# Designs tried in a protein design run: designed miniproteins, single chains, continued (3). Part 97

Each design is a single chain, and the fold is of that chain. pLDDT is the mean over its residues in the fold that is shown.

## One batch from the design tools (miniprotein)

Design m11356
Fold by ESMFold2-Fast:
Parts: structure tokens; C-alpha cells; sequence
Structure m11356 (fold): chain A 88 residues (1-88)
């Protein structure tokens, strides 16, 4: 079910957030976690589009909320990596 898939994606985003915090100064590890997070964001976007096409408004709202959270984390993690790489 789409609800079960959202529950799985929410758990994966929470796990990635914890790993990002635990590795906040490890550029190589942050790049790996960013790439995993990018794949999850793409999966959420696909699920959102599917929910919209099916007229499932509740699932679409959940996917949009998760996408905003995960997308924000992706943008901030990417920005943090760029700052770390430019520090001498």
C-alpha cells in the first residue's frame, strides 16, 4: 500500500538524518548519505505524482509533507558539504 511505503520512507529519512548528524564533519560519508537521500527524494516525488494521478488526496498530502522535509534536508546537507570542501 502507498501508506506502508510512506511509513518506510519516513523511517529511512529519519535514519539518514541521524547518520548525517553523527557524521557532520565527514565529507566523504556526507556525500554517500546525500546520494542516498537524493534517491529517497526521487522515490517520494514519484509516489506523490502517482497519488495525485489516482486522486488519493490524503496520500498526496503525506508525500508532499515528507518531500518538503527530505528535500530541505538534502539542500542543507549539500550546502554543508560545499562549505566543508571550500574550507582550507
Amino acid sequence: SMEKELDELEKKVDELYKQIKDNINDVDKLKELRDELQKIVERIEKLLQEAIKKGDKETAKRAAKLGMYAGSLLVLTTAHILVLEKEQ
Scores: mean pLDDT 88

Design m11357
Fold by ESMFold2-Fast:
Structure m11357 (fold): chain A 62 residues (1-62)
Amino acid sequence: SKKKEEEEIKRLIRLMVDRVRRGDFDTARVMGAVMLATGMADEEAVEAALRGDEERAIELAL
């Protein structure tokens, strides 16, 4: 359902941002690439997440 997809996208963005904030940029970049490849987020949302901007990334992905 759309709600389950939105919940999964939010969860993955939060995990990606957590990795960025912890300095694990390699893991965050791999997660971003998977989200782009699977159509879960566009480039703008992934770029926001990679900058550690959780609120903007979620806004752009949903």
Scores: mean pLDDT 85

Design m11358
Fold by ESMFold2-Fast:
Structure m11358 (fold): chain A 70 residues (1-70)
Amino acid sequence: MKMEEEKKKEHLEISKVGTEEARKALDNLPEVVTPSPEEREQVRDERSGIMTKAGTKAIKEKQKEIEEKK
């Protein structure tokens, strides 16, 4: 019963860590001068990829920490 809710809480915390690390990754990116419309779309897609990688890595690391603590 309560174990299902605890698992959901852990999942939410993991998701939050992923989001925070993704934002930090964007903050570390070099300043992008606003390009032409075509280039802007490509730049945005590349930035999304970086966010996804950073978030996924943070999520996996957080899952490992939770598993080791328990």
Scores: mean pLDDT 67

Design m11359
Fold by ESMFold2-Fast:
Structure m11359 (fold): chain A 105 residues (1-105)
Amino acid sequence: SVDELAREAMRALENGDFEKAVELLKKLIDYAEQHPDDRDLLETVLRLLFAALEYAIENKVPDEVRKELIELADRVIDLVNQRYPDDPEFREAVERLRELAEKLK
């Protein structure tokens, strides 16, 4: 189901359906928060969130979508900082997420 949610989220982003993409990302992030030791799930969430933020920066998205993506980025940053504070790969991913979220403001 996680793999299906990830595929659906990417398809929604590719089709410009940002409201659907945000809905699916929220579900994936909820799963990641419940399973914080699942590194593969967190890496999948990070990849999808990078794609979502990049697509939103390249396209004119509604203010509510932009705000929700920033809130989701903050949630993932908090999760990484709490569970993987000393992981160099996740530290770089968090820095990139912050940069993308800042550009989306």
Scores: mean pLDDT 84

Design m11360
Fold by ESMFold2-Fast:
Structure m11360 (fold): chain A 104 residues (1-104)
Amino acid sequence: SMLVMKLVMAMHDIAEPEEIDKLLAQVEKEYGDEELVDRLRFYELLMKGVAEAAKEYGIESPSAFISASLTDPELRKKYDEIVERANKEVEEWKAKREEEKKKG
């Protein structure tokens, strides 16, 4: 899907949160696939966390940080923490969505 590809590219480029949220809303409206939106939200949070960690550790790019985490135990621990945080935030977002559905 061209729209999904555009969203993935925006997340990779670490676009402004409002632009990513607008694209996510468009994907949800066009496809109605909540599971797809949940997976894209996780990926957004993962890429944001990795980009922040790359800057913190003086690493040139998110991709370079991911590569370094494969061989560096400290960077791997940081990567695992980012994944756990992203999973938790997606679960909280899903819970809020289900509550909003119950309210009409």
Scores: mean pLDDT 75

Design m11361
Fold by ESMFold2-Fast:
Structure m11361 (fold): chain A 92 residues (1-92)
Amino acid sequence: NPEEQEKNQEISELLKKSQEENTDLLKELKENLTPEQLEQVRAESKKLLDEFKKKYGKTPFDLIEDGTLENMKKVLELQDKILEIMKKKMES
């Protein structure tokens, strides 16, 4: 399906740009979090990544390379969960 393939390419490109922008944001968040909060974020994020790998049998990066809309959605859901953890720690 050419239309679906084109849409998947657009989503993949947007996700890659988002990852690049998020790298800068994550650096700023890391500098604003206490060492204790940063370790808690890492521990919770590691659990989410382990669950993701167990559920899908692949890393988020592998799913991004596959380039399907379904896989992009799975990666975005994971990113949203990690961002929510970071926000909660900053508010605490």
Scores: mean pLDDT 72

Design m11362
Fold by ESMFold2-Fast:
Structure m11362 (fold): chain A 92 residues (1-92)
Amino acid sequence: MKELEELAREAARGATKQLEELKKAGKLDEAVETTLETMRNAPLEEGVSEEVKEEAIELVEEAAKAVEEGDLEKAEELLYEAIKKVLEALEK
């Protein structure tokens, strides 16, 4: 497998597990709001367009909703897509 895809999968699995733990603690909404705020306020990296940033934010928001619904498989795929999209833009 490609190193970038492997890294994105690893990160997505970790993030999904963390969101599940936050949901169990009743802190999912607060954590998601903080993450989305951080992403919106992050400066654009060279090679990352505003469009890529907006798409990544949308995917993370959808992943959080999937975790809330108990669909961890969907959440992991959405997070994988978001992370992969940003990493591919950075690799050029």
Scores: mean pLDDT 76

Design m11363
Fold by ESMFold2-Fast:
Structure m11363 (fold): chain A 64 residues (1-64)
Amino acid sequence: MEELIKKASELAKEAKEKKLNLVDEDGNVYYEVENPKGEIIVSREVGEMIRLLLAQGIDPAKLP
C-alpha cells in the first residue's frame, strides 16, 4: 500500500511538471493535466491508487 502511494505521488508530480496524462495500456485515464503534451503509461495498480487518493480529495501531486 505505502509503495503504491509513493509511486502514485511520484508519477503524478512528473505528470504535472511535464504536462502528461497518466494512462494505462488500454487507454484508461487516471490523472489528467491541462493541455497535455503526451502520456505516461502506468500499471493498473498505480492508476487505481491515484483514483483512490483523488476520491478522498487528495491530489497525489501535492503529497510530500
Scores: mean pLDDT 82

Design m11364
Fold by ESMFold2-Fast:
Structure m11364 (fold): chain A 58 residues (1-58)
Amino acid sequence: GNALKLRVAEHDGPELYALAKAGRTPSRAELEAIGRKYGRSAAHVRRGYLAIKALLEE
């Protein structure tokens, strides 16, 4: 992965970064809770998680 992109992801969504790094798939309730905190839809939060996971899998 690109270290700079991972650092940006950690600062923008520390909860999603922590879940992705731990290899945990967020539940629907977790996606909704994070979405409410950041003013985003659960679908937007899920896409962010998948993007971080892809960066970590390199």
Scores: mean pLDDT 75

Design m11365
Fold by ESMFold2-Fast:
Structure m11365 (fold): chain A 67 residues (1-67)
Amino acid sequence: GPVEEAREALAAGDFRRAAEILEEALRAGDVKTAEEIHRLMLEALADNPVAAAYAEREFAELRREYV
């Protein structure tokens, strides 16, 4: 499922793919899946505050567009 695909992308360092899967979940109205992927992304960025801040901003923008 989308969470598993996003987890695989994050394990490979492919944050762009994880973000695409997150946006697809929001577009489908699956906010819970998108929030779970966002949490996994922030966990992967725990030691990178600049990238974590970017991910937070991008998630807020996507929620504004789709929710």
Scores: mean pLDDT 85

Design m11366
Fold by ESMFold2-Fast:
Structure m11366 (fold): chain A 98 residues (1-98)
Amino acid sequence: MTVEEAKARLRAALAEAQTNPNIQNTRFALWAPPDEAWRRAWQEVLGVPQEVIDENLELMEKYGREPLPVEVARERIANASPAEKQAAHAMVALVANS
């Protein structure tokens, strides 16, 4: 996926998440950019700070490329910033429609 394709996907998912009550009422999963193209899209579309993205990538390095353990994900969700919650909602929208 190119950076432009990832940005378009994130913009659509974010708009849907913000206006769709079904997605707003869904439990959001911990978000994480799977690669550099998605990392750039998160920074440019969602305004997520690089430090926050780097923290998520460091956790992915520690736990591998698999999803974070449920307990770790739950704690991070509880302490997430508004930008992180918005990123998570966008990911829920992407997953719900795939």
Scores: mean pLDDT 67

Design m11367
Fold by ESMFold2-Fast:
Structure m11367 (fold): chain A 87 residues (1-87)
Amino acid sequence: MAEELRRLAERAGLSESTVRTAEEAARLLEEARETGDKELALEAEILAAMALIEVAVAKAIGELTEEQRRLAELLSRVAEEAARLRA
């Protein structure tokens, strides 16, 4: 997932810092699943939300590309799965 999110964020034309944030969110979610660490799950949720803000800014400036829409869907899923791990 982390590799896929990184490539999708790059194709979506996001800043390098946002690409790194999206990749890190996915990596932390994967680690939280493996370890059961709810703090890592919280961090993954926060980073996914931060990356989603950049997509929202792109939408406000212009029309979202298909890559940007797909990225938003995957980031929302990362945030949802992270939230479930904390429940």
Scores: mean pLDDT 79

Design m11368
Fold by ESMFold2-Fast:
Structure m11368 (fold): chain A 73 residues (1-73)
Amino acid sequence: MVPDLEAERERLVRLLEEKGFERLKELFDRAVAAIDDPGVAAALAIYLTDLLEEEKFSEEVLIAGLERSIANA
């Protein structure tokens, strides 16, 4: 299957560790556990990775966005 959730998760976790976004990492792990479709989980990992690479958003803003996404799932 494409994309590979494990590979995308590893890439995202590396960026989160480099930025020190530990709270966002914990929230992402909870979000992935709540998502039954691994393709959707992988797409979320890619989306968050792209936002982190843009370097325009604080951890608080990203957490708020992800929490809203989880609440609507």
Scores: mean pLDDT 75

Design m11369
Fold by ESMFold2-Fast:
Structure m11369 (fold): chain A 59 residues (1-59)
Amino acid sequence: MSEEIYEKVKEAAKDAKSDAEISQKGAEVFKSQTFENEEERERGIRAVVRAVSEVLKER
């Protein structure tokens, strides 16, 4: 569930050249997802934030 989104964001952002591009990759992955309810959507948001933060920290 949220782990799939997390991995997709990390994969999409791995070759990004700037902080802005990393954030943009995270947003694009989130926009491509469909959620059945607010709980799933909230978990998705947390996964994107976590992945983006980790990529930015490792850069």
Scores: mean pLDDT 76

Design m11370
Fold by ESMFold2-Fast:
Structure m11370 (fold): chain A 63 residues (1-63)
Amino acid sequence: KELKVIKIEKEFDTEEEALEAKKELEKYVEEVKKKENVVYSKVGVSYDTETGKYVAGMLLIIE
C-alpha cells in the first residue's frame, strides 16, 4: 500500500503564535489518528536564527 505523507510548516513572528499553531496541528494529528493508520507523527516548534522566525511544523505518514 502507498504511504501518504503530509508535511505542514508555518512561520510566525512570535513564539506565542507558533505555540498556538502547534496546538492546532496536534489536534489535527489526533483527529487523523481516529480515522487513518498514522505510522509516524511529529509536531514541534523551532526558532530559525537565520530568518528570526518561529516555525510550527507537522509531519504525518499514513499507511
Scores: mean pLDDT 84

Design m11371
Fold by ESMFold2-Fast:
Structure m11371 (fold): chain A 86 residues (1-86)
Amino acid sequence: GMSEELKELADKLAAEGEAALAKAEEARAAGDEKAYAEHLLEAEIYLGLLGIVLGLARLLGLEEAAAYIEEKIARLQARLDALRAR
């Protein structure tokens, strides 16, 4: 159903965002400031896409899917913020 489809999409978007953050951390460790900035922006794009999917879940009244997506957003945002603070 739509709830499961949105959760699956959120899983994929979160995984891509986490992969981008991992690449950003590797670029920082290597001293590649350009690659770091590019992968950080990739992570922000996936976070934005997760926000759109959350908006759709809320619009459709899919409370379980919305809560699931909110947790994915919170985890990705926390990792992004932690990386930026360093």
Scores: mean pLDDT 91

Design m11372
Fold by ESMFold2-Fast:
Structure m11372 (fold): chain A 93 residues (1-93)
Amino acid sequence: MREITKERLIKAARAAIEIARNPEDKEVVEKSLEILKENLGLSDEAVEALRRMDPDALRQTALELAHSLVDQLERENADPETIEELRRLIEEA
């Protein structure tokens, strides 16, 4: 796996949150999956597996991914204001 920068982790976390907030919106899901693919290096098979999930399963998977990415950002000493914003968005999803 290539070294993932803080910028890429932030973009991926925001994309996961958008999926969690709008798991039934196909346009939002497709756009956010492409962001996840580009920033996390997901395979075409992994993206297709996510696309085939029902909305409830996709929402849960996206929330779990968002939490994992925010925890990684905290370990990487990302800006505390950014971490707090992302955690608030996750709670609202």
Scores: mean pLDDT 83

Design m11373
Fold by ESMFold2-Fast:
Order: structure tokens, then C-alpha cells, then sequence
Structure m11373 (fold): chain A 62 residues (1-62)
């Protein structure tokens, strides 16, 4: 539904903001943990795919 897609986009935006904060502090491991925790909580395949992509990018920086 449209509402579900909107909620997914907000959720991804919040996760990306948290990751950006940890990266600005040089805490790459904590940024990865934020993403891994969210992957474990999500049942949505679109959200999971986006989070897996973000995790892969961060792992290349660590």
C-alpha cells in the first residue's frame, strides 16, 4: 500500500541519518551495527535489500 511504502522510506531515512552520525564520529563499527540490527528487525524485502547494500558499502570503509 502507499502508506506502507511511505513508512518504509521514513524508516530507511532514519537509519541512514543514524549511520551518517556514527560515520561523522569515525565509529564505522557502530554504523554497521545500526544496519545489522535493522536488518534483523525488518521483514520487508525492499528495506532488507537497501540495508544490505548500505552494510556492504560500510564494510569496504572499515
Amino acid sequence: SKKRRFDEDIRLGVVRLKVAVYLSLGEIDEAIRVIEREIARTTDPRVRAALLEERRRLEELA
Scores: mean pLDDT 78

Design m11374
Fold by ESMFold2-Fast:
Structure m11374 (fold): chain A 57 residues (1-57)
Amino acid sequence: MEKIIKELEAKGYELVKKIETDEGTVFIFKGPDGNYLYVGVNNDGSIETLESSIDFS
């Protein structure tokens, strides 16, 4: 978890929100280009990412 957050911060992403759910945790980052990156970490440790120009949080 901390490893991917540090890697994204090194690339210019800023962590703006953390959402905890029954199925996992969603981290919302804002990129240097102004787009949002959604990083979902499931309870089994699998990671999913989605880049969007729209804030759905």
Scores: mean pLDDT 72

Design m11375
Fold by ESMFold2-Fast:
Structure m11375 (fold): chain A 116 residues (1-116)
Amino acid sequence: SSLEQKSASLFSAGAINAMGAIVNSELAKRTGSKEFVRNAAGDLKAAMELIKEVIELGDLESAKKLTKLLTEAMKEFFEAAKELGDEESIEEVKKAAEEASPELAEAAKKAEEEVK
């Protein structure tokens, strides 16, 4: 049960970071502050690392659920970063996804393509 407890803890932390990215993206749009865009980028990168750990534990179902939540969070982030003109944070998040896994790279690409 220690592996199940560790997976549950990592899932919770990943979900919290993905939700933090959504909140920071909304605050960026409301305030016009690029600081919140940078905070959202940090939250997304933290969530990506936690998803990698969940995958390494073999909990593919939890990883799939986190990837769906992270995809939604990345969409909110790309919308906010594009509105504020923070191209550096956009490239940072895209690079982090590509370095994390092929699945996360594809999720980032999908999120960016859905932002019009």
Scores: mean pLDDT 88

Design m11376
Fold by ESMFold2-Fast:
Structure m11376 (fold): chain A 65 residues (1-65)
Amino acid sequence: MLEEARERLRAAGLSEEDIDLVLSVMSKLPSREMQEELTREAAAAESVAELVGVILRAIGDILEE
């Protein structure tokens, strides 16, 4: 799962550092559906600001649990 997400994010053009950050947040998400959503949104991010927004949303989901 996380390995598949890493390859998808790499294919989308994210740096290894950004991928590691996304995967770190993803490993703390309580459900596979949330992990897949984070992967999809991060891969679709067109800017650093959009990527930061995706990460902050995922962190909010962790805290809401």
Scores: mean pLDDT 74

Design m11377
Fold by ESMFold2-Fast:
Structure m11377 (fold): chain A 69 residues (1-69)
Amino acid sequence: MLSEEEKEKIIKGAEKGVKQLVDSGALSEETAKKALEEAIKGALEAETVDQATRAVAGAITRALVEEGA
């Protein structure tokens, strides 16, 4: 299982990545919020760092597809 420190690091990474996509215009703030919520949920449910990373990447990819990027 992921440690609390590993979860926090992954969540902060997701927040930073999503913010950069909003700042670049790739995501709207509304879609970014949904992507971040999904990424955090996936990361918290993951048993390994690899699973958490894939969950975050999947959530962001789905958000980018939704925005037509």
Scores: mean pLDDT 79

Design m11378
Fold by ESMFold2-Fast:
Structure m11378 (fold): chain A 96 residues (1-96)
Amino acid sequence: SSQALQVGMEEGVARIALAVLLRTNASKEETIAMVDKVLKNLLKVLSPDTAKKIQEVVDEFKKKLNEAKTQEELQKAIREFDAKLTEIIQAEIARL
């Protein structure tokens, strides 16, 4: 479906952004700004139910970013967020 294609494209953009954040050792501020930007685009193509799940995962991610004391903890939070984001979006695509 065209919706599945749009969701997959926005997922790809979000995952590339997360990979760039990891590669560049991005700060908490840079990470939050990038996630907010890609989240806005992704939410436009998701169903309301999946958008709510993604917002919950983003809120948890931001909490973990705020609690991170080292670059390693920050990067671990980004990797965990990428995994959860992918799982939720792949479930949405499989339903479409």
Scores: mean pLDDT 85

Design m11379
Fold by ESMFold2-Fast:
Structure m11379 (fold): chain A 94 residues (1-94)
Amino acid sequence: SVSQLLAQARRSLEEARRALEEGNFEEALRHIDEALALARQLAAQGDLAGAREVAERALRLAMELLKKVPEDDHSMILRAIGQILRAIGVLTDL
């Protein structure tokens, strides 16, 4: 159901925040990616409000992650930018 997808997306966002607070950028990116995939599913099922909420929260987390990544970790910086662009893509498709 749409409510179950939204609940799952919110759990992924909470897992991403926890991973980010622990400095686990790899896990944070994984959970952000999962949340954005769920946002696309919410949009496909007509829950545009839920998709927007999830994509906006994922965007904020990806931007926070980018600010915390060491400047010399070019691979992680590019992956964070990738998730920012993916979140913007979801939002512009709504």
Scores: mean pLDDT 92

Design m11380
Fold by ESMFold2-Fast:
Order: C-alpha cells, then sequence, then structure tokens
Structure m11380 (fold): chain A 61 residues (1-61)
C-alpha cells in the first residue's frame, strides 16, 4: 500500500458509521503494518471489532 492509498483508506473509514477519525487512523496504521492480512490487522484495532473487520477489509481490497 502507498501513502496515497493509506490516506484514501483513512477517508473511506471515517465515512463508515461508528468509526471515528482516531479509530480510522489507527486502522490505516494497522493495515500499513500488516498489508498481507487486512482483516486480521483491522481486528486488532480497538473499536473496530471482528464484526466490522471483515466488511472493512473487503471494502479496502
Amino acid sequence: LTDAQLNQLADLLRKVPGVGPVTAQKAVEAVAAHPDDLAGALRTVPGIGPAWAEPLAKALA
């Protein structure tokens, strides 16, 4: 993932109901650290949870 893609992902996540800007930023950072497992990375972010991790990972893929 490029920096431009990470910024786009942050904007996308901020538009998801229930995901605030701080949570969105942490989610983007987690994905950047683990680009091989988007759902797993998102699941580690407090506030995303497992129910949202898979839908968000699919939106990002």
Scores: mean pLDDT 71

Design m11381
Fold by ESMFold2-Fast:
Structure m11381 (fold): chain A 57 residues (1-57)
Amino acid sequence: MEDALEAAKKAAELEFKNGAESVTITFEVDGKLYTVKFKKKEGTDEAEIESITSRPA
């Protein structure tokens, strides 16, 4: 799960670098779907977690 979350964060940071204001990434780990909403940190292109939700896959 941590590796998947780290990969999602890196993907969100690339989208912010390309001009996105918010990024939502969904991934599946161990039969659960995780939806992570990222926001851009003020003054940077860094991704910050706004919310994480999970549901059964």
Scores: mean pLDDT 77

Design m11382
Fold by ESMFold2-Fast:
Structure m11382 (fold): chain A 98 residues (1-98)
Amino acid sequence: KEETLKELEKLMEEALERLREEGASEELLEYGRKAFKEVLEAAKKSKASAEEIKLLGTSLIAVIETAVRMATEGELSFEKAKEIIDKAKEKVIEELKK
């Protein structure tokens, strides 16, 4: 689990750095980072396998990356991007608690 959590953290930071280079706002980058960190804390406390944690964590990273990119391109409002991130975070945390 510890190695999987470190891998996911690296993948998230790499995605955030790409988004920053694309012109994403620090507000949305920090929002995504905070949502991801809450999921990492839930994963540490969960009974989920390393494989399940990797799948759920990778899925969350993809949603964060897509929402932030779409908002950066003007296809979504910041409010809508944050809503999408929050809903994805809540679903992942719920799955990890099972």
Scores: mean pLDDT 85

Design m11383
Fold by ESMFold2-Fast:
Structure m11383 (fold): chain A 65 residues (1-65)
Amino acid sequence: MEKELREAMMTIALSALKKDIEKYEIKDDTVYVWLKKDKPEESKKAAEQLKKIAEELGLEFKVYE
């Protein structure tokens, strides 16, 4: 899969779950996600879904709180 297509698909997924995460970045094949402190369970669930998508797209996934 082309790099641009992988990044586009990941960006769509991140945008869809934006409400349940604090912020996100994609940088050099790595996806960075920051969890919301006021919604820990919803943020963890969103991060779990995003991690699965990132893994399927061959991207590294890092979570911060």
Scores: mean pLDDT 80

Design m11384
Fold by ESMFold2-Fast:
Structure m11384 (fold): chain A 96 residues (1-96)
Amino acid sequence: SEAERARKVVEAAYKTIRGTEKSVEELAKEGDLSAQILLDGIRNGQELNGALSALAVLLSTDAGLSAADVTEIVKMVWQGSSPEEIANKIRELLKK
């Protein structure tokens, strides 16, 4: 489902950036803004928009990526890239 893909993409980003295996539901309960943004998007039938917004916040604030690098990842998600492809690109950008 689109909701499942949205969760897996954002969870892959959290795992890559923070090394956490926590679900987006667990992270949101702990007060994590990006996880809350994703779950709000899913709840409102805006799974893709929720994932894009959650990633933009997570990548710019937590990972400290440039606007150009954040835009590259967000475009990949919008174009249908897999959770594994997104995780791999985040790893590459963090090794600059």
Scores: mean pLDDT 87

Design m11385
Fold by ESMFold2-Fast:
Structure m11385 (fold): chain A 104 residues (1-104)
Amino acid sequence: ELEKLSKEELEELAELIREIARELGNEKALEYALKALKYLEEGKLEEARKYLSKAIKELSKLLGIKESELFSLLKKTVEELKNTEKGSEQEKIKKELIEKLKKL
């Protein structure tokens, strides 16, 4: 649930969704992820959660999977990224997720 995520977790999630949306060519999901990032920067967590929810809905439609399944996968990836040093290892994790999503 988005309501249970901290500001830091929402920021990681929004960045991850932004990269996925860009790589998959989903313009609506990209727009929503960028709006979520802007609201997080402004400290508007409720608005950020609304736009993240919209981005996840657009990606789930594109991928043909349930929103809950996509959210679970994204949340697990965010947890993995939080426990990984910035740089090549985080980029590898993100790339592996994007490649997995492309094969759905």
Scores: mean pLDDT 86

Design m11386
Fold by ESMFold2-Fast:
Structure m11386 (fold): chain A 119 residues (1-119)
Amino acid sequence: KVLVKGFDLSGLSVEEVRRKIEEARDFARKAKEAGNTAVVDLTLHPSTSPEVAREAVRGLAEIAREVGGDLYVKAITPKETREERVSPDEEGAERAYEIVLKALHEEGGTAILRLVVKP
C-alpha cells in the first residue's frame, strides 16, 4: 500500500518546520515497518524564507538517509514544471536547496520536496 502525508510550510518558523520534519520521520518509519510505501510532500511558497527552505531540505534528506528513501524536488513555475531526483547526501541536499530557492525567489513559483520510502 502507498501512504501519503503532505505538509504546507507556508507561514511556519524554522522551529515549526523542525517539528514537521519529526512528524514526517515518524510517519515514514511506521509506514515502512508496516510494509507500506511512504510518500511525504513538503510544499514551499515564494514567501518561504531561505532558512525555512534549508531546514526543510536538510531534514527530509536526513530522513531519506536514515530510512533508505528517495528524494525529489518539483519546481512548479509559470514557465514550466520541473522534477529532479537528488542524492540525499550533502551534495544532493545543496542541489535541492538551489532548485527550491530559484523556483521560489527567482521564478515566482512553488516547490515540493518529496520523500519516497519503500518497504
Scores: mean pLDDT 87

Design m11387
Fold by ESMFold2-Fast:
Structure m11387 (fold): chain A 67 residues (1-67)
Amino acid sequence: MTDQQIFNQYVDDDGYLTRSQFRYVLRTHFGLSQSDIDRLIAQYEVDGRFTRDQFFQAVRDARQIQA
């Protein structure tokens, strides 16, 4: 799946991912450790949620961690 397809699978009606969905996606689709996920949450979370742009920036950084 593309990153857009992953985002669209889990996004709410207001266009946000919750913290729990973001954590699930990064663990399940990207295989990140809990500590790496927690760092990305701290960096990209706004008001307890993630926009599409924040998600794509986090995914870009996640891929660099796994390189």
Scores: mean pLDDT 81

Design m11388
Fold by ESMFold2-Fast:
Order: sequence, then structure tokens, then C-alpha cells
Structure m11388 (fold): chain A 86 residues (1-86)
Amino acid sequence: EPEVVLHLAYSPADAAGLARLAELEAALAASDRPVTLHLYDAGDKIADVAKDLGATSAPVLIPSEELAEELKKKYGITKEETRRFR
């Protein structure tokens, strides 16, 4: 079974967004499906990233790695983390 890769933008200062991210991670862990999360720390730019992608809340799903690279360049995102689920 191929690994599912998700690209998400978030902010560590957004408590509501962090709570939703934690719920997503708990659901992924409970499913035992192999998933990789690529997390992009947008900091104070998270609202602008959400607006660009038509999202109403964080974490914001980025539909491709190519778009993630474009958003990193546009908003100066330099902090990135990868989390793996079994």
C-alpha cells in the first residue's frame, strides 16, 4: 500500500489550529494507515496562506508539494517538520 503524504500549513501560535492538528494526528494514528505529514510553520502568515488556498481555518491543506514550495517562497516559510504514522 503506497504511503499517503499530506502537506499542511500551520502556526504554533494558533491554539485552535494546533487543537485541530492534534485531532487529525490522533485520527491518523488510530487508523494504522501509513501516512506522512509535512508540516510548514507559516507563523504569523497562516491567515494569508489560508486566504490564498480558500481555507476557513488552520491547519491548511496544501494540495501539492509544488504549491508548498511556492508558498514557502512567497511567505518566507523556513521551518518544516515531517511526522510519520505507522
Scores: mean pLDDT 82

Design m11389
Fold by ESMFold2-Fast:
Structure m11389 (fold): chain A 58 residues (1-58)
Amino acid sequence: SRSDIQQDRDRQFSQYSSQVSSYLNNYLSTGDQNDRNQLRQILDDYGSRSRDMINQYD
C-alpha cells in the first residue's frame, strides 16, 4: 500500500538526514574536503535508493 511505501521511504530518509546534516554543518564551518566527500557519498546513496524505488513503477 501507499502507507507501507511511505513508511519505508521515511525510514530511509531519516537514516540519511541526520548524517547529511552533520557532514553539511561541518563542511560549511570548516571547508573540510573529507566532509564534502562524505556528504556527496551519502546523498548519492540516498538518491540511488530513492530512484530505484520510483523506477519500480516505471
Scores: mean pLDDT 72

Design m11390
Fold by ESMFold2-Fast:
Structure m11390 (fold): chain A 84 residues (1-84)
Amino acid sequence: MEKLEEFEEFLRKVYEKVLEWLKARGAPDDVIAELKRRFDEILEEARKKLQEAPESEWNKIFQEAVDRLAAAVQEALARYEALR
């Protein structure tokens, strides 16, 4: 992924699908809020790093953001399951 906007759109689509799934199943507001907070942090950190880093490191930053989003999703799902 070489375009910042394309990458942000990819992350947002993944986040929105998980958010929709959790809301449809009646996940508590605090689980929803925590996932949103983590997504906002991941996106902001990625933007900051991309502004500071040379293009040769952008793929590494993209992969790091994807890994962080995957971890945040896994934690939100685990938290939702623990509250059942």
Scores: mean pLDDT 79

